Designed miniproteins, single chains, continued (5). Designs and how they scored, part 21

Each design is a single chain, and the fold is of that chain. pLDDT is the mean over its residues in the fold that is shown.

## One batch from the design tools (miniprotein)

Design m16748
Fold by ESMFold2-Fast:
Structure m16748 (fold): chain A 119 residues (1-119)
Amino acid sequence: MFVVTESGGGTVPEGGSQTLTMKFTGDAAKLVGVAWWRQPPGKGAEQIASISASGKHKGYAKSVEGRATISLDRAAKTAYLNMTNLQASDTAVYYGMAFAIEDGLPVFVEGEGTQLTVT
C-alpha cells in the first residue's frame, strides 16, 4: 500500500529558493510516476510538476517552468521539488501524489500537504 508524506514547506522570502520533499511507502516496482500539486488560497488546484518512475518523462506547469526541478530517487522512495526565484503567487499548500498500478488498476495516493508561504 502506498502512503505519501510531504515536508519542506515554511515561510520563505520572495526571490528565495526552497526544496519540497515527498517520501512514499509501498512497492516501488508498481510505481508509474509521482507529481506535485498545489492549492493556492482562493484559487483552483494545479498540477505543477510530474516525473515518470523511469525518470524519462518530466512535465512542468507554465507557471513554474524554468523555476522548478522535479527529481525522483525511486530506490530511496523519495521525490523532490526544487523551486527557485519564489514569487508571492507560489504561496500554497503543496501535495505530493504517487501513481501506481496494483492488480491491473490505477491507484492514486496523496499526502496531507506541506504549506509554503512566500512573503
Scores: mean pLDDT 85

Design m16750
Fold by ESMFold2-Fast:
Structure m16750 (fold): chain A 61 residues (1-61)
Amino acid sequence: DELEEFAEKLREKAKEYEKEAEKYEKKAKETGDKELEFKAQLEEGIAALLEAMAKWLLSKA
């Protein structure tokens, strides 16, 4: 119950970070800005971790 709700919130956050990563990656490719490239990678990494946590929680529910 609470674990499933928390997992769903983590997945929703993961999707938000994934969308942000896509936006930063597009801008980085357009501008050659290394900071935007790093931000894209960071946001993508956070999304992957949140998704992994959500899957782990659902496996324990």
Scores: mean pLDDT 83

Design m16752
Fold by ESMFold2-Fast:
Structure m16752 (fold): chain A 62 residues (1-62)
Amino acid sequence: SIDELSEEEIKGLLYRGVAAALENQGDLKGAAESYRKAAEHFRKAGNTELAEDDEKIAEELA
């Protein structure tokens, strides 16, 4: 639940949402930058798996 998420995890999810919206708009570079920001926040939260996933998506979009 949201009550169990850290502030950094919430920020990661928000940046992921922004990235998805930009991707839907065709802004692949903007989406990649937002996925990288999501990854930074997931890494700060200690969620290295989600951080690595988002970094990989950013590389694929760039």
Scores: mean pLDDT 84

Design m16753
Fold by ESMFold2-Fast:
Order: sequence, then C-alpha cells, then structure tokens
Structure m16753 (fold): chain A 72 residues (1-72)
Amino acid sequence: EEERERASEVIDEEFLKEKPQWIKDGEEAIKRGEELKDTSEGVAIDVAGYLLKNLPPEIEKYRKEREEERKR
C-alpha cells in the first residue's frame, strides 16, 4: 500500500509536467462516477467521451496558460 503510494507519487510528479493535477483528478472522478453507475450510466459515458475528444486540446491550452503564468 505505502509502496504503491510512493510509486503513484513519483508517477504523479512526472505526469504533473504533462498533465496538470486537476485534470487527473477530473479523470479519476469520472472513472469513479462510472463505477457507481447509478442511473447516470449514460451520462458518465457521454462525459467520458467528451473528455476523450476534448481533453488533449484542453490539456494543451491549460499547459500553455500555466507556462505563461509560471513565467509571470
């Protein structure tokens, strides 16, 4: 468990440079929502599809904005 947390922490640091933490949190939240599956099953699928299509350009925009903020 703790070894897994340590590995996850290292991975998170590497992916933080490529994927901002809030985007990863959003992806996990959707994944967990799908696991719940209530009657919102279709909604979860639609949201996941939307992110899959829009996440790469959103990530690029976010990275660009964050790079500009970091320079400030």
Scores: mean pLDDT 55

Design m16754
Fold by ESMFold2-Fast:
Structure m16754 (fold): chain A 64 residues (1-64)
Amino acid sequence: MQVRLRVTLTRLDKATGAYTTVVLDTDGLLEGASDEELASAEAAVRARGKAQGYADVTVTWTRL
């Protein structure tokens, strides 16, 4: 099954005191993926974002 992945990354800019939000969309990333594979990929993306210092990481899947 083809999916669209949306990743929303939020960080605090210490210089300005403002939150910056980045939204990334990727289509066709997980063709034929099972629900377990989708959950594993989601967890990996969140872990990577947190390791890079983002305050919040949200991942959303839309089935195509």
Scores: mean pLDDT 71

Design m16755
Fold by ESMFold2-Fast:
Structure m16755 (fold): chain A 106 residues (1-106)
Amino acid sequence: RLPDFNEQLNNLKKDFHSKLGVPQEDLEKVNNLEELLELLEKLGAPQTTIDSVRVQILGNQIGLALYNGDVEKRLELMREATGVEVKEDDTAFDVAERLLRAAGAE
């Protein structure tokens, strides 16, 4: 089943308004995670916050590629975004777990 990206976006908007003090007016102009990332970068948000949204965007792109059966796009996104090694026989789960470990280690 396709992830509910709208619910995910709305939850992040609420968290960034309450925890980081991002203005509600600026958040209302954001329609997707990529626009949210641009807003956070413009506001000078902490690098850890920016990286967490980037990981979320990558996870969503992997999920969409998996849903559509687009193995080539999935492997390309994983290689370009993280430098993590990707093997031809890797499943989407194997590479996603490796990406999450790379992002969550240290």
Scores: mean pLDDT 67

Design m16756
Fold by ESMFold2-Fast:
Structure m16756 (fold): chain A 72 residues (1-72)
Amino acid sequence: SRRRLEAEIEAAFAYMLLALAKNSLKQGKVDEAKKYIEMAEEVLKRAEELGLDPATVEQLRKDIEEIKKQAE
């Protein structure tokens, strides 16, 4: 369905944003990393609303939280 495809695209985008955040942290760009984390959280919220499967939502929430801890 369109909603399922949109949820999967949003999930992929959230993973990409987390990869960018992680790369920004490796470069010492903490403020940039925080912006990518914020974007990833917003994208995950949209993916969940579109019906992303609960296991993927839970895993992505954990991945976001891990990177947030590194940015603190």
Scores: mean pLDDT 87

Design m16757
Fold by ESMFold2-Fast:
Structure m16757 (fold): chain A 69 residues (1-69)
Amino acid sequence: MWGQLASEAAADGLERLGDHDKAQQLRQQGEQGTMDPSEALRVAAEALERLGDTGSSQQFRQLSDQISS
């Protein structure tokens, strides 16, 4: 659940930043269930921070830390 949702959020963020290749890779990994959920949440947080959504970025970082620990 978290891995797929995080992969979609990260891919959408990367696509909005113009990084279409990485966005496509994340979507494929999410569909295949191969994406590390904590890594996907971290990538989503970084993309949101770069888009100016610091609140959502912090929430995703906290979720990543919770899952990875």
Scores: mean pLDDT 74

Design m16758
Fold by ESMFold2-Fast:
Structure m16758 (fold): chain A 52 residues (1-52)
Amino acid sequence: VPEERRRLAREIVERVLKANPGALTEEEAKDALRLLESMPLEEQRRLLEGLV
């Protein structure tokens, strides 16, 4: 579901920013959200487990 993909993308970015407040600039966060939103749900989960 596109809404679920957007939700996961936002959660990933929020977790990164909460753990490291200076890790992403506004531009980087925006770019990351667009990239993550284009990923399939399964790939987002793998990224969350492996990277975040």
Scores: mean pLDDT 74

Design m16759
Fold by ESMFold2-Fast:
Structure m16759 (fold): chain A 73 residues (1-73)
Amino acid sequence: MSAKEALLRAIAEELRVIGAEFEIELLKERLEKTTDPEEKAELKKKIEKLEKELEELKKKAKELRETVNKLIG
């Protein structure tokens, strides 16, 4: 894998992390504004699922960034 390919893949996963964090914040804001118990339960489930997915994305992004550091450093 070239240093350029590694860098682009790292950036792509880091952008996915940022996107997932932003989506979680939007869902949390909606949860705070919602008074419907059914909607609150659905939002909580979505947030929990996305938080688990975010941890996997963060791990992948870190591994890809470490690969970039090894190739460029």
Scores: mean pLDDT 83

Design m16760
Fold by ESMFold2-Fast:
Structure m16760 (fold): chain A 55 residues (1-55)
Amino acid sequence: SREEELRALAEEMVRAQEAGDVARFRALADEAHARGIPERELLRAWAEVQAERDR
């Protein structure tokens, strides 16, 4: 589903950020855009994943 796709992508982006892999982070963001995922939705999913991991 769209939500599952968003969560999976956001999770990968958080992992890339934690690893300091800027190139991978950018590639994932570009992939989201290519798949028609709005930036607002991606950022929301990103924030949710980060909040869950900062527990």
Scores: mean pLDDT 79

Design m16761
Fold by ESMFold2-Fast:
Order: sequence, then C-alpha cells, then structure tokens
Structure m16761 (fold): chain A 85 residues (1-85)
Amino acid sequence: YLEKYKELAEKAEEALDDKEKLLELVEERIRLLAEYLAEKYGKEAAKKALEEAVEALREAAEENPELRELAEKLAEAVEREAEKL
C-alpha cells in the first residue's frame, strides 16, 4: 500500500500543470488510504479516522481562506470514502 501511495504522489507532482488530473490523483490516493486503514485497523476504526480527518480539513479551511477551496474538495473526497466503509 505505502508504495502505491508514493507512486500516486509522484504522479500528482507530474500533473501539477493539469489541475483536474491532479485532483483525480489525489482522490485516488484518498481511496487507497481508506482501503489501507480498513484492512489494517478495521472498517469502524478507519471510518472514525476518516471522519476526524474531514473535521480537521474543514477547520483548516476556516482558518486559512486561501486554502478553503482545496481543503473543502479534499474533505468531500474523504467523506465519500468514509461513507463507503
């Protein structure tokens, strides 16, 4: 899992000039992280961790308006993966 996460991170850097492709790669990384947490710690623990991450991202968006759009999109992606568990 960690190797796949790093590989997607490297692909995200390559796609920096394509905002839509970068967002898609980040969403895929969130999905893989959710699967990893569920496999390693169980679905209930994984869901709770993802829900806490959503809260943290939304709090960061409130504290840093310049990052608000990015933080909200990431929060939505994490929340969708938590709902699938």
Scores: mean pLDDT 71

Design m16762
Fold by ESMFold2-Fast:
Structure m16762 (fold): chain A 90 residues (1-90)
Amino acid sequence: SELEKKLEELDEKVVELGEKASEAIENKDVEEAEKLIEELKEIRKKIEELAKKAREAGDYELAEQLEKAAEVLEGQIKKLEEEVEKLKKE
C-alpha cells in the first residue's frame, strides 16, 4: 500500500540518520550531530502528523502504532541530545 511504502521510507531514513548521528558523535562533530538530530525531529513530526490523520480517518490501530513509533524516536533523539551536550561541555 502507499501508506506502507511511506512508513518504510520513514523507517529507512530514521535508521540512516541515527547511524550518521552516532558517527558524528563518535567523531566529536557537534555541528553535524545537531543537524542530524534536527532532521530526526522533523521525521518524528511527520510520524505524529500521520498518527493524527489515522485517528481522524478512524484507523485507531494504525494511530496507536504510529504514536508508539514517535515515542520510541523521541527517546532516541533525547539520548543523542544528551551525548551532544556532554561533548559541548568537554
Scores: mean pLDDT 85

Design m16763
Fold by ESMFold2-Fast:
Order: C-alpha cells, then sequence, then structure tokens
Structure m16763 (fold): chain A 74 residues (1-74)
C-alpha cells in the first residue's frame, strides 16, 4: 500500500505544478499523470485485498487528475 500512496502523492504534486508549467512541460506532465494512473490501477489489481480507504483515495485521485487534465487540454 506504500507504493500506491507514493504514486498518489506524485500525481497530486504534478497536478499542483500544472499552472506554473509551460505548454510543452504541461503536455509532458499530463502524460506522466496518465502513466502514474496506469501504474496505480496495476498495483490495485495486484492487491485485491487493499483497504476501502486506499480504493477511495485512488478513485478521488483519478477524479482530480481528470479535472486538472480537462482544464489544461481544453
Amino acid sequence: EEEIRKKIEEILEIIEKLPELSQNERMKAIQEIFDLMGELQEKLKANPDASEEIKKEVKETGEKAGEAIDEFIA
């Protein structure tokens, strides 16, 4: 579960930096968010007994990532 929490933190840090980045840096950051979200889903599949709290945190992180990506791609 530490690996899942670490990836959540990495995604949230990238989201926080998005407004400060250039257009090219934002595109790279968005790609990194997609890659980290994919890794989160794979980690969750590898640990089906993960706590309800972790599953909720992953879902909320995905929602925040989606909103941030929408804001900067539109």
Scores: mean pLDDT 77

Design m16764
Fold by ESMFold2-Fast:
Structure m16764 (fold): chain A 76 residues (1-76)
Amino acid sequence: SFEDYKKFIEEMGKLAVERAKEEPELAPLFIDYLKTVADYLIEKYNLSEEQRKEINSLVEKTKKDVDDAVAAARAA
């Protein structure tokens, strides 16, 4: 279901933030991977325009959370 895909992206996003705290230099790779998975799910399951917007919003929120985690790690 869409809710399962949404939850999956949210869980991957949390993992990306956690990993970026430990290895901030790899943060771009974590974000690229998340974007690739999100795009794959959108295309494979023909998600609606509204569902695409929700998934893309989660990806953008995760990117911001990862950027914040990287900034905090580098400031320490």
Scores: mean pLDDT 84

Design m16765
Fold by ESMFold2-Fast:
Structure m16765 (fold): chain A 69 residues (1-69)
Amino acid sequence: PTAEEIAKEIVDHTGLSEEQARKAAEIALKLLDERDVTVEEIALHISRETGLDAETALKVAEIVKKLVE
C-alpha cells in the first residue's frame, strides 16, 4: 500500500489530520522497510517526529503494521 492509502486509514480510525496521518504513515513505512522493528518502536518514532501522544502513536503503528502484513 502507498503512504496515501495508509494515511486515509489512519484518518478514518483516529481522526488525525491528513498531514499528521501522512507523516506518520511515511515514518512507519520507512521503519517497516528496514524490518525487525516492533509496533512499540514505530510508535516511539511517530511520537517523537509528529508530537502525537504515546497512545495515539501506538494506535497508528498498529494500523500501519496490519495494512503492511
Scores: mean pLDDT 81

Design m16766
Fold by ESMFold2-Fast:
Structure m16766 (fold): chain A 108 residues (1-108)
Amino acid sequence: MSPVEEARRHIEEAREALEKGDFDAMLEHVQRAVQAALRAYSEGRTDEAVEILDEAARILKEGVEKHPDDLRLQAAYYTVEALRHALRGDREKAIEYDRKAQEAVAAS
């Protein structure tokens, strides 16, 4: 399975877990999707990697909206946002979201 195919499968499984309210399974599948997206990026597949990170960020944002006080969900969301902005070359937004992720981790 290619890294892009692996990441897309984990995105699908993360969405199913979110719909079931299984946030631990959602976070595990998002983490695996992000890891596969970073492998795709290292192979020169930047556009697909960014698209996968965009989908991961949407899933995590919905999780945060359902559980706004869950610092693990906030940290994961900000981490993925930082990565997607970094891959697009937006250093300022990448730094902003990385700081928010660090603040959520420190508060947990």
Scores: mean pLDDT 87

Design m16767
Fold by ESMFold2-Fast:
Structure m16767 (fold): chain A 52 residues (1-52)
Amino acid sequence: STSGGVTSLRTTSRGLRDYARTEDLPPEERAELLALADQMEENAKRLEQQES
């Protein structure tokens, strides 16, 4: 079954990384966004494994 879409999670993760890079955020905020992006990518991988 398709649950939320793996592509959507990967796209969001990429967007967060690009945003963190482009916006020149404080290191703490940047680290938080990158951590969130990593979590989104991990969720995408888990969904891929479950769908297969």
Scores: mean pLDDT 76

Design m16768
Fold by ESMFold2-Fast:
Structure m16768 (fold): chain A 80 residues (1-80)
Amino acid sequence: MREEMEKAREEAVEEGRKKGLSDGDVEGVRAAGEAMIELALEGASPEEIREKAEEMAKSMSKEAQELVFKLTDRVIEIME
């Protein structure tokens, strides 16, 4: 579970770089992914994880927000 979530975060970060996101946006995606994984491992609900993702993504570009939400869905899938 933890390893799969960490791999998903790394894939999202790499996808962001491939799409030409700024270094700040790429770091934002990485930080949001880390926060969501920690919440998931602490037994947070899918709703709590989605709320955290939305809060962290608000300061990012639209493209980075889409990556964060896609990563959020993937983390929730791995939890199930």
Scores: mean pLDDT 82

Design m16769
Fold by ESMFold2-Fast:
Structure m16769 (fold): chain A 68 residues (1-68)
Amino acid sequence: MEELIEQSERLKKLALRAKSLGALTEEEENEVLRLLDEAIEAAKKGNLEEAEKLNLEAYNMIEEAIAK
């Protein structure tokens, strides 16, 4: 649980940094942050599988945005 929340928080920082560097659009940032907020909520509710899935989706969106 705590490890998954910490991962979500790290991904939020990565998304904010990528946005500040112009790698993410406002729409992409909003979607990534939404997924990460949902991941944190899932982890807090004990739904670790959903939290992992949402963190992975957010990570993939950040990676794709940076690669373009």
Scores: mean pLDDT 83

Design m16770
Fold by ESMFold2-Fast:
Structure m16770 (fold): chain A 66 residues (1-66)
Amino acid sequence: VQELLNRAAEAVLSGDVEKLKEIFAELEKRLTPDQLKAVLEWLRRIAEATGNEEVKAFLDEKLAEL
């Protein structure tokens, strides 16, 4: 799981929404909804620091689904 979290952070930092979607699908299989929410909130803070609006929008959409 830690490697998936590291890859997710890298995707957020690089603005790669497609990679982030793929990694998130794998996290959904491995984590509970509460754990996913914590991960999304963490990634959202990283996205806010980078200013990538497309990544922020994706993360906000996923948070709304939980």
Scores: mean pLDDT 80

Design m16771
Fold by ESMFold2-Fast:
Structure m16771 (fold): chain A 58 residues (1-58)
Amino acid sequence: GAAEAEALARTIAGARRVLREHPDDATVLRVAIHELREAGPDHPELQALVEEAERLLE
């Protein structure tokens, strides 16, 4: 529903902000990965953000 779509949009926006502002902070990146996986493990936009964050941890 609309509330779920708004929550997803906020999660995506928050994760993108974290990746932009804190790309070198492993703790913050791990928290973001955990939140993205909980929000929608099979959602393609969330999976892409998880992969981007995991690459920053390499």
Scores: mean pLDDT 80

Design m16772
Fold by ESMFold2-Fast:
Structure m16772 (fold): chain A 55 residues (1-55)
Amino acid sequence: KKKEEIEEFVDALAENLEELGYELPEEVKKKVIEALLAGDKEEAQKLVTEHINSF
């Protein structure tokens, strides 16, 4: 259940970013999910922000 909630959250985040013009690659999305599953919210946030800043 926790994994499903995290996956849904990351999918929603990716869709929101796409609407803003930021494409989130599948490999980055998987890394964010893995970081959140490990309880490393700081790493998950860093992965997303570094990707956004690369645009």
Scores: mean pLDDT 77

Design m16773
Fold by ESMFold2-Fast:
Structure m16773 (fold): chain A 69 residues (1-69)
Amino acid sequence: SLDAEVELALVQMILALGKSLYKQGKKDEAIEAFNLAIKRAKDLMERYPEVKEEAEQIIKEANELLKKI
């Protein structure tokens, strides 16, 4: 598997993709991207407790964005 830093960066990129899709009005695709970011962040926290704070911030932001759709 990739290390915690690389996987955290990938989850952050998925969140950024979701934001871009939402901005474009692609609501369904944005929802999928935000849910994927949440799922991957939760998995990351379980495998790498050292990035728990960063992963929790991603989950919080993705959930907040999902409420705006």
Scores: mean pLDDT 88

Design m16774
Fold by ESMFold2-Fast:
Structure m16774 (fold): chain A 69 residues (1-69)
Amino acid sequence: MKKIKVTVPAWAVGNVEALIKKYGGKLIERKWVGDRVELVFEVPEDKAEEVINELRKILPDGGSVELLE
């Protein structure tokens, strides 16, 4: 499993979670960072690059995605 960290406005959380669920990932951490939400997911290693690529396509301005260790 690979961990991915995604930071988005609250309104975008549902879209991110739906995408991650589609790839068989699961939420392991959620925290508020100011007016944004930081989410950490576990995804299958063979899906990690595809998930990151798809997240980058749907992320709003000021959103970010990062592959963790």
Scores: mean pLDDT 81

Design m16775
Fold by ESMFold2-Fast:
Structure m16775 (fold): chain A 65 residues (1-65)
Amino acid sequence: SMAEKLREILKKLTPEQREELRKIVDEAQESDITPEKRAEFKARLRELGLTDEEADLIVEAVENS
C-alpha cells in the first residue's frame, strides 16, 4: 500500500531528513500542486536524498490527501 511504502522511505531517513521531509510535505499540502510545483517538490525531495521513484510517491500521496 501507499502507507507501507511511505513508512519504508521514512525508516531510511535520519531524524534531520525526516524533519525536512515533513516541512516539504506541509508546504506542498498548503499549495495547489501544479505540474511546475510538482517538479519543484520532487527536486527538493531528491536533494534530501530520496530517489526519483520515492520522491514521486511522496508527491502522489500529497496530491491524493
Scores: mean pLDDT 79

Design m16776
Fold by ESMFold2-Fast:
Structure m16776 (fold): chain A 89 residues (1-89)
Amino acid sequence: SAEERKRFEEELEKEMEKEIEAFRKKLKEQLQKTIAEHYGKKEPFSEEEIEELIKKGDPFTRFERDIAEALLRMYEYVLKLEREKKLKE
């Protein structure tokens, strides 16, 4: 039925959102660690410290941020394709 299809679509959407959020968190944590390691720090940088480095034009931080953003966009695209396949009978 149309109602059952709508529920299935909503469930797939929620699962996709959870996977995107989990991957986003993983990328953020990895970025914080990678930048800290580059600067010889034992503790990860905070999100605020990363943003300040980006604003100051730090080339390494900007490069790593751009890679993380590209990976996130590619992952979102793949998940959208997988969702479309599951919606086809």
Scores: mean pLDDT 85

Design m16778
Fold by ESMFold2-Fast:
Structure m16778 (fold): chain A 72 residues (1-72)
Amino acid sequence: KKEEAEKEIEKTLEEIKKTPDLVEAIKLVDETAEKLLKENDVESAIELLERAYKILGDSRLEALAEKLKELS
């Protein structure tokens, strides 16, 4: 469960590092975050968004992570 989520996060973060298109990179993050949220794994979704924000610098990722923390 948490081990599976961590694997999904690491895979997504490696893929965005290799993705030169910011829009495609954000789409990959959004798809993985949506999957984690559907599994009710809010903690892992927050971790993914925060770590992706440090790589991509997109403020939408930071805002979404903060919103999920407030709702948790």
Scores: mean pLDDT 79

Design m16779
Fold by ESMFold2-Fast:
Structure m16779 (fold): chain A 61 residues (1-61)
Amino acid sequence: SALLEEVRRLAREMKSLSLEEQLELLERFIARLDTEPPTPEVRTLRNGALLERDRLRKELA
C-alpha cells in the first residue's frame, strides 16, 4: 500500500537525520495520518508515531 511505502521511506530517512529533523518528520507523518480514514492500520501507525514523538521530545529536553 502507499501508506506502507511511505512508512518504509520514513524509516530509511530517519536513520540519517538528527533528532530534531526526526521529530519534524514524525510531526508531518502524524498530520498525514490524521487525513487518512481511521482504519486499524492507521490507528496502529499513529499510536506508534505518537510514542516515538514522545521519546524524541524527551531526548531533546
Scores: mean pLDDT 82

Design m16780
Fold by ESMFold2-Fast:
Structure m16780 (fold): chain A 66 residues (1-66)
Amino acid sequence: GPADEEKRRRLAHLAGLLVKKLKAEEPDAEVTYEVLDADTVKITITRGEEVREEVLSLEELEELLS
C-alpha cells in the first residue's frame, strides 16, 4: 500500500546516504544497496576478493547517519 511505498522510499534515501558516506571513507571499495522490504535494506561492500553483506533496519540506518 502507499504507507509501505513511502517506507521503501525512505529506506532507499537513507541507504543511498550511507553508501555515499562509506564510499567517501573507502574510495577503493565498491558499495551498493538493495531494499529487501519496507523495514530492511542489504548493504554490500566489495574490496578486491572480499565481500561483506550487512542487513540493516530503518532504525539502524538512522542511528548510523546521525
Scores: mean pLDDT 81

Design m16781
Fold by ESMFold2-Fast:
Structure m16781 (fold): chain A 70 residues (1-70)
Amino acid sequence: SLEGAIALTVLALNVAGLEFELTYRPDMPAEERAALIAGVREALDEVLKLDPNHPVAKRARERLAEIEAT
């Protein structure tokens, strides 16, 4: 669906943005890091509402948990 395609694209962009910032700004302020994580979480929730078992969403959830554990 178009809605699903948009949700997946938004998730992909948020994940890419978070990974880019973590790679090139490992010392970023905690507030900025939290905002990037929140963006991924929000985008992930939208994908999961449409397809709770989507493999891209599962990978993003696992990666987000790994990042938040550090």
Scores: mean pLDDT 85

Design m16782
Fold by ESMFold2-Fast:
Structure m16782 (fold): chain A 78 residues (1-78)
Amino acid sequence: MSDEEEAKRGIELAKKLLEEAQKEKDPFVRSVNLSLALMLLTTLINALKDSKDPNIQKYREEAEKLREEAVELLKKIE
């Protein structure tokens, strides 16, 4: 797949994990899903960091925004 398609898939998976965390009532399970989203987003950001392609940079920026969102959600547990 193209790097753009791989970036899109990573972002979609991270969004799904964030949505599942928001739906989950158990703080422990919610924390696990948020931690998985953070790990995925960090890995994706690192993979995209050296790209000079504006389309790839756009996905890196979206991943960074989602990572910040996941961190804030994790801080609000309990």
Scores: mean pLDDT 80

Design m16783
Fold by ESMFold2-Fast:
Structure m16783 (fold): chain A 85 residues (1-85)
Amino acid sequence: HMATVTLTVKLKVKPELHEEVKRAAEDIARRLAGDPRVHSASVEVKVEGDIVTVTITVTADSKQEAYRLAIAAALELVGRVLELE
């Protein structure tokens, strides 16, 4: 009983901080890949001007679990970005 959840986060970030956001996304992707509850995960970053779009996809044993993992990852990302501002 596998389920996949995709969550998109759009953030307005200063251009000089885009590499920091990418590094944070890479760290989060690595952490998700190491989580025993995660069947598969990806974190994709797209930059358009000042807008950074981060797409988090998580596959887990249930939709509820995948959603909780994706939300936790999104909150971690937003928290790290807010500290950069």
Scores: mean pLDDT 83

Design m16784
Fold by ESMFold2-Fast:
Structure m16784 (fold): chain A 58 residues (1-58)
Amino acid sequence: MEELERLVEEAAERLGLDEEERERLRALAEGFANVGFDVELAVRMAVMIVEADRKYRK
């Protein structure tokens, strides 16, 4: 899962996520990948969820 960690870090850096948001992104991406989604798709779905949370939490 080295590719997953790299994509998570790239997305977090690109979006300027804080530490809490970054951990949530990683957890979601790992969850999606664990159920059989492609790593790239798993990270992309996790990004959409984190972006939605970010928009509505503050």
Scores: mean pLDDT 78

